# Designs tried in a protein design run: designed miniproteins, single chains, continued (2). Part 32

Each design is a single chain, and the fold is of that chain. pLDDT is the mean over its residues in the fold that is shown.

## One batch from the design tools (miniprotein)

Design m5160
Fold by ESMFold2-Fast:
Structure m5160 (fold): chain A 57 residues (1-57)
Amino acid sequence: SAQQRLDQARKRFEDALKRGSPEEIAEAARELLEAGKSVPLDPAEDFRAKLVLSLAP
């Protein structure tokens, strides 16, 4: 479901942040934003993901 996809993307993003790989963080942020198109994202979470992507290589 869309909600399961969002939850999975959210966990992936948190894991990527812990590992500190810029490439993994950017990919996870992109997946989170894509999942958020089907289910409303928290505004703060949406902002954080977009900010991370704007700073990514």
Scores: mean pLDDT 78

Design m5161
Fold by ESMFold2-Fast:
Structure m5161 (fold): chain A 65 residues (1-65)
Amino acid sequence: SREEIIEEIVKETGLSREEAMKVLEIYLRNRDKSDEEIIELIQKETGLSKETAKKALEVIKKLLE
C-alpha cells in the first residue's frame, strides 16, 4: 500500500511523513521519466539534497519494482 511505502521512506531516509508523501507523489506522476529526471524533480519540488532524493527513490523502487 502507499502507506507502507511512505513508512519505509521515513524509516530509511529520516524524512518527515509529509516529505516522504511528496517524494512518492512525484515518483508516481513521473514513472515514465529516467531516474536522473525524477531525482532532479524531487530536489526542485522539495528542496531535498541529491543524496537524499536518490536514497528515497532507491527505497521506492525496491518496494515497487
Scores: mean pLDDT 85

Design m5162
Fold by ESMFold2-Fast:
Structure m5162 (fold): chain A 75 residues (1-75)
Amino acid sequence: SNAEAIAHVQRALEAIDAGNTEEAKKHLERAKALSSLPAQATEMYNAAKSYLDDGDFGGAKLVAEGLLRMEQAAA
């Protein structure tokens, strides 16, 4: 459900703020799997994970905040 996707994006944002790349990626992957948003959101989930792989926590946070807003609007 969108509520579960929202919860996982929120946990990913908490992990990003904590500097925990693996925890953040895990929650983004789960949110992506639970998301009913169109393909554009899938690209954003992949981009957020890519930013984390590059150590760009600021970029990851910006994209994840955008995803959170999209999931909330769809709920």
Scores: mean pLDDT 87

Design m5163
Fold by ESMFold2-Fast:
Structure m5163 (fold): chain A 65 residues (1-65)
Amino acid sequence: MDVTKETAVAILAISMSFIGARVIGISDNKISVELPEKNIEEAKKAFEELKKIAKEVGLEVEAYL
């Protein structure tokens, strides 16, 4: 693993806010976010990159619209 789980959660939450996603839930192994409708294509690209980082530290990330 490249980062600690706590650090990964913090970075992911901050990064989600930058792409306009709203964090709607955080559990021990899962981050749930709501993606913005108006910028959805760019948000999906950024979300996919963040999801790859999450997988490297054993976290699940799910997106809702």
Scores: mean pLDDT 72

Design m5164
Fold by ESMFold2-Fast:
Structure m5164 (fold): chain A 95 residues (1-95)
Amino acid sequence: IDVEQVKRILDNVVEAIKNAESDFDLEVALALYLITVAITINDLKRAGKEDAAKEIEKVGDELIQRINAAQTREEVASAVKEAGDRIVEILEKAN
């Protein structure tokens, strides 16, 4: 897994959330996050790194709860940034 590429995509998602001018733009940014995470989990499972894949799945579940509780775009951006940082750390330890 290219950790730097995943980090770049997740950082771009956070900026897209911060700069979203509509609910549609926010949904597109969140969809890109979800697709990136799903691809990363599948790549880890194919590489036999099941524990890392499960840890990232848990981060995703916690993020969904935080997004559902969020009242502002800034809270959504912060939640996604924290989740992204944790995913990158998990990937670095898995390599």
Scores: mean pLDDT 85

Design m5166
Fold by ESMFold2-Fast:
Structure m5166 (fold): chain A 86 residues (1-86)
Amino acid sequence: AEEVLKLGEEMLKLLEEGKLKDVRLTIGLTLRAIGILLDLEKEGADPLLLEAVELMIEALLAVMRGDFEKAKELLKKAIELAKKAL
């Protein structure tokens, strides 16, 4: 649960600092988010946590497409869902 919130906050900070323009970093974060999603599904985690990680993955895909504004909106929504699940 706390790992999902920390990941979302880390992603938002990196986006705001312009660091997600590094495609290798963005791919690494995407793989990390997928790993967390698989672990959460296996553990029967809260559906809000699953949705939060799915939105984080969608945000990283938006970054890779150059849509930084959509990525920011998706990350903010993901962080709020992760907070509700705690």
Scores: mean pLDDT 83

Design m5167
Fold by ESMFold2-Fast:
Structure m5167 (fold): chain A 102 residues (1-102)
Amino acid sequence: TTEEQARRLAALDAAAARFVADLLETLARQGTPGLAGTIAVSPDGVADLDLSDAAGQAAVHAAGESGIRSVSLEDGRVRVDLAFADAAGAAELAAALRAAVA
């Protein structure tokens, strides 16, 4: 579940979890459309974003469901695969991450 992946991210890197929550809250405030893809955060705080418009497989997830699909650790970076349908979905994912780091 999204809550399980949020807790996994917070356990792996609490700073990365806060960064992703801050980003999602900012996108929600800006009225973001549905986006899907990957956020990679390194231990030195450098973030690589690969988020695009909901399309293909990502559109299926984003249109019906907002979620954190997976959290992994690759080459010292925490990699988060997520999707949301709209600004409300982005806010919901941010809230799950905030709850996990509290």
Scores: mean pLDDT 76

Design m5168
Fold by ESMFold2-Fast:
Structure m5168 (fold): chain A 81 residues (1-81)
Amino acid sequence: LSERILAEAEVSMYVIAGAVSVTAADNALKKGNYEEAIKHLEKAIEYYEKARELAEKAGLDTEPIDKAIEETKKRLEEVKK
C-alpha cells in the first residue's frame, strides 16, 4: 500500500464513523433522548474533522467533508435549543 491509498482508507473510515454517529443521533432524537443525540452529533463532528485533516494532508478533496461538518454543526445547535 502507498501512503496515499492508506490515507484514502483512513479518510473513508472516519467519514463512515461520522455518518454512523449522525444516524445514532437521529435514532436518539426519535426516542426523545436529546442528551444522547447531542453526544452522538459531537462525536460525528470529531470524526469528520479528523477525516478532513487526513484528507487535507493527503491532497484529497475536502469539500464533501466540510459540508458534512457544517450540516452536523447546524443540527447540533438546533438540538440544543
Scores: mean pLDDT 86

Design m5169
Fold by ESMFold2-Fast:
Structure m5169 (fold): chain A 90 residues (1-90)
Amino acid sequence: SSEVAERIAKKLKEAGLKPGDKVGYIAGGGGSTRAVRDGIEKAGLIPVPFGTPEDLIKAAKNGEVKGITGQNGILDVAKKEAPHVKIIPM
């Protein structure tokens, strides 16, 4: 829903990301991934989809994205492996 996207946008803005910054997320089928993409765009940021947690973490480590958003253990691994990237839980 639009409310979910607005909540995500608010969290991303509160995390201190700047307009035009890239945010990585795991792209799957369904409404949850669309809401993530919409929220990133509503925050004035650039959504970057990844098919796997491994690719997302690698991109974060390489500085390809300035932030990541997601759920569960993906963010815990990212905190350890890419500590310089902003991590925004859903």
Scores: mean pLDDT 76

Design m5170
Fold by ESMFold2-Fast:
Structure m5170 (fold): chain A 56 residues (1-56)
Amino acid sequence: LGERLVEGALAMVKAGMPKEAAIQMAERELRELLDEGKLSEEEARRTLEQVRKAVA
């Protein structure tokens, strides 16, 4: 799941999306998953950090 969010963010940036917008989209998706109980807070935080590093 986390790998897909990172890959999706990278693909969006390569397609011309601003890095900040791609990060915000990933954050929104992670928040939804956290609210649904499908992710722990630590997993969500680590995945978001990986997205930030990947699009940097």
Scores: mean pLDDT 79

Design m5171
Fold by ESMFold2-Fast:
Structure m5171 (fold): chain A 76 residues (1-76)
Amino acid sequence: NLNAALAAAQAAIAANPNNAVAYVKLAALYTKMGKAAEAAAAIAKATSLLSGAAKALALAVYYDILGDAAKAAEAA
């Protein structure tokens, strides 16, 4: 399940390296897997591809997908 979703997100990035949505999904998946450093790098990449309202929306989607993951990220 998680491995299949991770492979799909990575394939989307390989097809389009500017796919910010794929990086947001990748960050969410890494957080669920306990890979905090990789998750932080992925969300940073996603937000670097976006600005203004789009950047804020990407962060909101990330936290919405993860639920408790925001609390885990604060503790890390």
Scores: mean pLDDT 73

Design m5172
Fold by ESMFold2-Fast:
Structure m5172 (fold): chain A 55 residues (1-55)
Amino acid sequence: MNESEISEVVEEAARQGLGPEEIMRKLEEVLGKEAVETIERAAAAGREAARELAK
């Protein structure tokens, strides 16, 4: 799966005024469960890095 495809779907949904939950549902419908997992992995990595910087 390609990050550019995820970005395009998110940008289009945001342009239509959809909320975060609706954007996530749209991603799952269009690109499948793997797209949601990719976003969740990136968010988890960001939280981990933030915790390391806090000490």
Scores: mean pLDDT 71

Design m5173
Fold by ESMFold2-Fast:
Structure m5173 (fold): chain A 114 residues (1-114)
Amino acid sequence: NSAEILRKELEEARELSKTMSAEELLEKAKELAENAKTVEDIAKAIAYVYAMYEKLVEEGKLPSREQLEEAIEILEKVIEKAEKLNDEPLKKAAEGLKSRFEADLRVLEAEEQK
């Protein structure tokens, strides 16, 4: 069950986020997305991206434009790989997170035009 695997990986990533920086979490997510061959690898990549986001929010911060753009690129690779594995739950999870980051990016772009 990929949803259960994702939940477990999210719990692990949240624990790791206590000692890893947002930059380290995003870099690890990128490596996982590039090399992913299994449902577990894909779930872990999603979990690290989400943990990075949660860590920044808990610190009263939002991701930078650069972090949002990189996270979106990572999630696009994850979506492609989830499709190849025919894993609809992981694909939907990655698409949902990507949609949130695309919305945040649009808000940042609008603020810079004011």
Scores: mean pLDDT 86

Design m5174
Fold by ESMFold2-Fast:
Structure m5174 (fold): chain A 77 residues (1-77)
Amino acid sequence: SDKVSQAVEEAGKKAGLPEELIKKLTEAAKKYGSDPDKLVQEIAKITGEFIKDLGPEEKEKVKRGTAVVVNAAMNAM
């Protein structure tokens, strides 16, 4: 839904996530914004693919940021 996708975009920006990742997470929220389980699974998949080539500190930072995004998405549903 628009409400869930907006919450995901705002949370991603607030958490300092990379713009490319925020865009992918926002697209996932548009597709799965009414299905919490599918949205969480898709966010985990997108995040996992994104962090593959990052160093350990950046991986940890992105993982923490996506947890903020998941919480915001669930609260917007």
Scores: mean pLDDT 85

Design m5175
Fold by ESMFold2-Fast:
Structure m5175 (fold): chain A 68 residues (1-68)
Amino acid sequence: GPREEELVREAERLLEEAVEAAVAGKSDQARTLIAEARRLLEEAGRPELAERLAHKAQQDAVRAVITK
């Protein structure tokens, strides 16, 4: 429903911010943002999506740091 879509969209935004924070060396902030995104996805009733998107964000952050 619309509430689920809003929670997913907000979680995706937080995961993007987490990647940017990780690249900037703000690891504590990145972890907090990932944790908040996971909670929003769990509230949306999508624990599988929470696992997948959190994993993708961690991979994107690692790739951005080691590729440059």
Scores: mean pLDDT 80

Design m5176
Fold by ESMFold2-Fast:
Structure m5176 (fold): chain A 60 residues (1-60)
Amino acid sequence: GPEVYRAKRDIPKQDENSLYLKKGELVELLEDLGGGFYHVKSLETGEEGIVPEEFLEKVS
């Protein structure tokens, strides 16, 4: 199944390529971009964007 992460905190949207996530929001990992960033898709909103991997916790 999909590799799922949870936001450990609220993550602000910094630019058009980033994604706002609220604490506890579940996301699917689409790509590990390296450099500490993941391309993810929100399972709640369907929005995609880049977030720091350090603010995500793996749940599956």
Scores: mean pLDDT 85

Design m5177
Fold by ESMFold2-Fast:
Structure m5177 (fold): chain A 80 residues (1-80)
Amino acid sequence: MNDLSKYSKEEMLELAEALLEKGKKLYELAKKKGDEETAKEVEKLIEEFKKRVKEAKTAEELAKVLEESLEKLKEIVEKM
């Protein structure tokens, strides 16, 4: 596993932005394929991720949010 605890909060936020961009691309791809269920799932994941990132107060909390969200994103990609 990637040990994200070695990163600063600022570096974690940069990783969060990268993950959000990947989520947006998946949402667009699902929409193009007419996969409304996957599109809704990705949209909910993006919204939940943004909320959790905003609520995270420490680098370790951000690391957990990033790791959990990345795993959910991988599961969605595997279903596409």
Scores: mean pLDDT 78

Design m5178
Fold by ESMFold2-Fast:
Structure m5178 (fold): chain A 67 residues (1-67)
Amino acid sequence: MLTEEEWLEIEAALYTMQAVLAEKSGDYETAAKYYRKAAEIYQRLGRDDVAEEFRKKANELEEKAKK
């Protein structure tokens, strides 16, 4: 059976995949949402570097969505 940490890693990977696909399709609002969700999970996993990178990416995509 998967541990809580293993489930969080799977969720983070799935949200990251959704974010990348949305970004490639030009859906910047959806991409930003999923990058933010992935960042929250990575922070819970102690992966602060990845979480910070994804939050920065989400902010950039939100600015693109406003244009």
Scores: mean pLDDT 83

Design m5179
Fold by ESMFold2-Fast:
Structure m5179 (fold): chain A 65 residues (1-65)
Amino acid sequence: AQEKLEEGKKLFEQGDYSGALEKYKEAIKLDPNYAEAWKALGEVLEKLGDYEGAKKYYEKAEELE
C-alpha cells in the first residue's frame, strides 16, 4: 500500500494526475483503511476539477483518522 502511495505522489508531482489517481486507487485496494491514500485521492481530484469527488474522499479519510 505505501509503495503505491509513493508512486502516486511522484506522478502527482510530475503533473500526471491520471497516473497518480490509478496508483492511489491501487493503494486503497491493498489497504481500504489507508487514510493517507484517501486524502491523496481527494487532492488529485481537486487538480482534475472534480470537487464533489474530492469532498467524498476527504470525508472517507477523516473517518479513518
Scores: mean pLDDT 79

Design m5180
Fold by ESMFold2-Fast:
Structure m5180 (fold): chain A 60 residues (1-60)
Amino acid sequence: AMAAQLRAQAAALRAEADTLFKKSVEYWEKGDTEKAKEYFDKALELYRQAVGLERQAAAL
């Protein structure tokens, strides 16, 4: 079902976002604020995409 595929893709994006958030924290601990922000922004964008896919799945 298309809805199941969208939910699976959303779950994958959330997992990737979690990995990027962990990298963001690691860079903050190293004092690399610029890289920390870059990874944080990328993670946030992936979460936004995941929410969008979840909403599309709910509409089907």
Scores: mean pLDDT 85

Design m5181
Fold by ESMFold2-Fast:
Structure m5181 (fold): chain A 66 residues (1-66)
Amino acid sequence: SELEEAEERLREDPNDAEALYRLGLIFEKEGDASLRAMAIRAYEEALAIDPNNERARARLAELKAA
């Protein structure tokens, strides 16, 4: 699954910005309030590694505004 793939990549390289971004998308897609905080954290970590990820930045801004 996409979740297992992202988790595997992060075990090999915890600074894999793309894997962190994908985790954020997965948590956001599930849509419940408990996963919103996890999505925010994943996007923040992805942006700390790759600040040019405009998609992660846009998703993060939208989640923080809601």
Scores: mean pLDDT 82

Design m5182
Fold by ESMFold2-Fast:
Structure m5182 (fold): chain A 61 residues (1-61)
Amino acid sequence: SAEELAERIREAAEAGDSAGVMAAVLSATGEQVRAAGRILEEEGLGKIAAGAVAMADAMGR
């Protein structure tokens, strides 16, 4: 779900685990990553959200 994806991205990003962030983004559709990004923005994590969406866009998601 988008909520589970947001939590995975947040946990990996806060841990400095760039590979974990990439794995989470690659496991999901672009729509799911954007939905997770909206959840992260609501949590005040807009920079993490923007990074994840940019990564998805760069990977053609």
Scores: mean pLDDT 81

Design m5183
Fold by ESMFold2-Fast:
Structure m5183 (fold): chain A 60 residues (1-60)
Amino acid sequence: AAGEAAKAWIARVLDVSPDQVTDEEALAIVDEWIAEARRLGLGPDFLASLEQRKAAIEAA
């Protein structure tokens, strides 16, 4: 449920079908977004939301 919702959110951001995103691809994408968010100095709430989505995908 939570992991599926996180992958669906990633697919929506990428403008692709959820069926086109694997768990491995979703994790790699979220890791890149976390790294980019830290590089850009984005707020802690946004970083926490990305880390929560990563944890949900890992738990699925």
Scores: mean pLDDT 77

Design m5184
Fold by ESMFold2-Fast:
Structure m5184 (fold): chain A 87 residues (1-87)
Amino acid sequence: MEELEKKAKELEEKAKEAKEKAEEYKDNEKAKEAFGKAAEIYEELAKILKETLETEVALFGPADLEKLKKKLEEAEKLYKEGEKAMK
């Protein structure tokens, strides 16, 4: 559980950073869209992990873990696309 709590906080910080970058680069449409979408996904993942902690669920099934991993990879890809658009 402690490890999930740490991951939830990390995702919240990533969402905050992505939102800040979307606002900072609001005149760059590609960067704004990419960072904005990344922030939404990071927030969704943080919420899922927090709900898991609140329900005291010890384990997820393999399919659920794969889905969460895929969403995390999508958010990371979008964040990188935003960084590339800033150049």
Scores: mean pLDDT 75

Design m5185
Fold by ESMFold2-Fast:
Formats: structure tokens, sequence, C-alpha cells
Structure m5185 (fold): chain A 63 residues (1-63)
């Protein structure tokens, strides 16, 4: 899976789980998506790392 594909899937998952996410989790997710939008030319590995961080926040931020 490319970083772009993973990011698109994570965006969909965030929208679906939005009301179940804590305000803190939503803020941390928003900061990481903003970083990805600000850094489109970042290395693929770095984008994947940020996408993995978003996935972990979704997983742990939904109690």
Amino acid sequence: MTAAQLIAELGKRVKEAFTKLSPEAREEIAERFQWLEANPDAPEAEKLKVAEEIEEIIRTGTA
C-alpha cells in the first residue's frame, strides 16, 4: 500500500470514528494530517511513519 492510499483510508476511518475519538486524539490526528498536507514532497518512509502514528492514535483514542 502506498502512503497516499493508507492516508486516504485513515481519513475515512477518522470520519467514521470521529464521535468516538477523544478531543485530544482528534487534535493529534489533525496535527499529523496537517503535516502531511504541508509536506507533500516528504520521503515516502516519513509519510508512512506519520500515517502509522495516525492509525495508532485512532486505535488507542477510541475507548
Scores: mean pLDDT 78

Design m5186
Fold by ESMFold2-Fast:
Formats: C-alpha cells, sequence, structure tokens
Structure m5186 (fold): chain A 60 residues (1-60)
C-alpha cells in the first residue's frame, strides 16, 4: 500500500542521513563497513519511531 511504501521511504531517508553523518567521520574502508552495519542494526528502531509518528499524524 501507499502507507507501507511511505514508511519504507522515510526509514531509508533517516538511515541515509545517519550514514552520511557517520561516514563524514569514517577514515577507512573498514570503518565505513562498520558504519553500514551500525545503521542497518538501527532499522527496527527507526521503523518503530516512523510508524509511531505516522500513526500520530493519521490521528491528527
Amino acid sequence: SGVQAQLQKEVAKIQDKIKKALLKIAKSEEEKKKVDEFVKSLEPQILQQVQKKYADKLAA
């Protein structure tokens, strides 16, 4: 559905922002891989926050 697509897009956008901020500090390819793994590990947390925010927006 449109809602699911929007949630996935928002999660990806937040992950991209966090990744870019951390990659600016990462100096090596190994550090960049650790950043990617860290950002991926945050997906459930980000999804939960986005879902809650979207539910609040729909209730408003």
Scores: mean pLDDT 79

Design m5187
Fold by ESMFold2-Fast:
Structure m5187 (fold): chain A 84 residues (1-84)
Amino acid sequence: SMKEKEELEKKIEELEKKIKEIELEIGILEGLIGIYRGIRSLLDDPEAREELEKKIEELEKKKKELEEELEKLKKELEELKAKL
């Protein structure tokens, strides 16, 4: 029915929006990781380097979690589009 198609299209639009938001957040995290890696390469202080390494690890972990969520959402999107 047209109603089922409209509900499905709305779910697809909401999911596509969420995917774009997560892709943007991943891009921001990649940029920050690059900046911190650059700063770390300029530091001679071992304690300051270790602090930045911990920050990089936290950002990389968050990025990985978002990449896993993104893959799951993309699979859900493909399944919903297949029902159209």
Scores: mean pLDDT 88

Design m5188
Fold by ESMFold2-Fast:
Structure m5188 (fold): chain A 100 residues (1-100)
Amino acid sequence: SELVEEIKKLLEEYLEKLKATTDSAEMLKLVEEFAKEILKKISEIKDPEEAKEAYELVAEFLEEVMRIAALKMDKDSFDRVVEIISKLAKEIKEIVKKLE
């Protein structure tokens, strides 16, 4: 799927940016940006199997983001990242469920 490959590239690009970032405020901004962009891309998927594949890729990406954030961010910024990621994961699960 072209959309799944685009999502995979997007996840790789954001992961590189997050690894290069040392500032909590900049990292929070990147998390807010990728949450919107990932949700938009996943909402364009019409095939349930492709949506599940994209969800699995995003789930692995979010686990790595949480690991990086926990190591680099202050507690208040990290708590905001947890809120954004939890909301994103819920919205993606709802999209996948509606396509089944």
Scores: mean pLDDT 86

Design m5189
Fold by ESMFold2-Fast:
Structure m5189 (fold): chain A 62 residues (1-62)
Amino acid sequence: SKADLAQELIALGSELTLLRMRTWVLRRQGLLSPEEIAALERRIAEIEARISEVDRQLQALL
């Protein structure tokens, strides 16, 4: 439903914001390994791709 897609978009947006902030803080403190950085970058890309998909689906609904 439109409500379910809207809830998913809000949840994904919140997750992306927190993940970006966490990554920025931990990276600046030198607390992330190269493998952890790569994994976080992949997760960010996945969330951004899903946000684009959900937004496109929402725009298709009346």
Scores: mean pLDDT 86

Design m5190
Fold by ESMFold2-Fast:
Structure m5190 (fold): chain A 60 residues (1-60)
Amino acid sequence: SLEEEVQKLVEEAREALAAGDTDRATRIISRLYKLDPEKALEVAGELIRRRQAEADAAMA
């Protein structure tokens, strides 16, 4: 189903983020945007937040 595909892409995007693979995460988010723009924006927000947290932690 569409809902199952969206959930799978969300999990794959989060795995890419955890691995530090920003290129892969961006590609998955772009694909997710075609299926569920709202969910894609949520995941994109997670990417931005994680990048900011990593930068802040590196400066500490």
Scores: mean pLDDT 79

Design m5191
Fold by ESMFold2-Fast:
Structure m5191 (fold): chain A 114 residues (1-114)
Amino acid sequence: AVTLTQSPSSATVAEGGSLTLSHTASGGTVDMAAWYRQRPGEGPQLVALISADGSSTLYAPEVAGRATISFDAAKSTATLTLNNLEKSDTATYFGVAHVGTDAYTGSGTQLTVV
């Protein structure tokens, strides 16, 4: 079975600060990794996406220039760094790993920007 481990589980960060999120897959080869977020009362929104070979990256317009996504194939770890945090970045963040035809979602990180 594929297992996706996400960290941290929660973070409280001052406005203007930064946060690094990671998810690691085990039990399968990752083809694509993504980060989604969900604000209260909203559906999930794509934040960033990277192919495992690093040939393709995508950032949501509201985080473009403030976010960096990377993938370490040797560790099967996707990392997202968000800089210059705004109060509107307060949300639950979910790592997603695509393994073959299946998608696996992490347990979530609750970010609160104060």
Scores: mean pLDDT 87

Design m5192
Fold by ESMFold2-Fast:
Structure m5192 (fold): chain A 75 residues (1-75)
Amino acid sequence: MTPEEEKRILEEFKKFDKDGDGYITREELQAYLKSLGLEDKIDEFFKRADLDGDGKINPREFRLYFEELRKLLPP
């Protein structure tokens, strides 16, 4: 992974992290997927991602999810 891409991912993460607690909620991720037209993929994505029971995504998990989202979307 390139340092430039990692910085960009972090900036995007920070925009989603309205609480400033260092996590993205399920609701925020759902809104993101909806903005991409991937509403039908939300359940599959969550099931694949195996989120912890608190429904929060940390920056490391977001990087993995971001890569999976890019693979899900054709270039």
Scores: mean pLDDT 64

Design m5193
Fold by ESMFold2-Fast:
Structure m5193 (fold): chain A 98 residues (1-98)
Amino acid sequence: AEKAAEAAEGAARAARAAAERGGTAAATAGAAIAGVGGAVGAEIYGKRDGNEEAAKAGAEGAEKAAEGAAEGGRKGTAEGAERGAELGEEGARKAKEA
């Protein structure tokens, strides 16, 4: 689970860096990418090593992050993008715990 958590945290950090450089649109896209990265990492690592529950929790967190990012993008809100990134980090923490 540690590998999936590290991948998700890395993606979340990259999303924040993109937000700082490219403004609201980049923040929204970055948060969505972070969410997807977390989900993929959790699924690959968790299922392969028999941690399906951790993989599912990570995927759920990443999906919520993507939803938040999409809503923020539609409304042009950096707060929505940040919320998405936060949910992605929560998914990463759940993957790490398993």
Scores: mean pLDDT 56

Design m5194
Fold by ESMFold2-Fast:
Structure m5194 (fold): chain A 60 residues (1-60)
Amino acid sequence: MTKSYVIKDEEGKTVGLLSIEDGIARLIIDGKVAAEFEADSLEEALAKTQEFLGKKVSLV
């Protein structure tokens, strides 16, 4: 099942979207796939997204 989350930074500003399907998390910024990660959990996907962006974010 595909799950999609809105990525917000520490100030509550929308950074992009995170789509997770079949153990793959895709970071989408401005309608483009900016990065892909292997992730078996939402926590792992969040951690890798934060590492890629270089800042703390939340998923909504």
Scores: mean pLDDT 80

Design m5195
Fold by ESMFold2-Fast:
Structure m5195 (fold): chain A 68 residues (1-68)
Amino acid sequence: SSEEEKKLEEAKEEIERIITRGHIEGLSMEEIKEILEKKFGVKLPPLSKDTTYKDIMELVMKELKKKL
């Protein structure tokens, strides 16, 4: 629905803000993951050595879609 699409768009913008701020503050990928899990009430799978910020965003979005 358009309401679900709007919620996902707003969530994506918030995820991008959290990632950007975390990167500027020198946080690790694991610390950024923990912030996102707490903020959105989701649990992400373990990160790999090849995990990018885009991958983390996609993982959060996938978990949020399950909640809608």
Scores: mean pLDDT 83

Design m5196
Fold by ESMFold2-Fast:
Structure m5196 (fold): chain A 63 residues (1-63)
Amino acid sequence: EKFKKVEEAMLKAAKELGIPLKSVEDLRNLSAEETTKLVLAVIKSGEVEPEDLAEYLHKVELS
């Protein structure tokens, strides 16, 4: 449930930033700069809580 909202917010932010993210698995292929921009955009959107985003990134081995 909460992770689904995080995934939707990340995919939306990636599209707006021009980051090539088609699936959750593609997160591991992003550069540190791309990941930072994506995370900040998701936080600024206000659609997810920062703690839920951090938990999600830990789960996908990005934190």
Scores: mean pLDDT 74

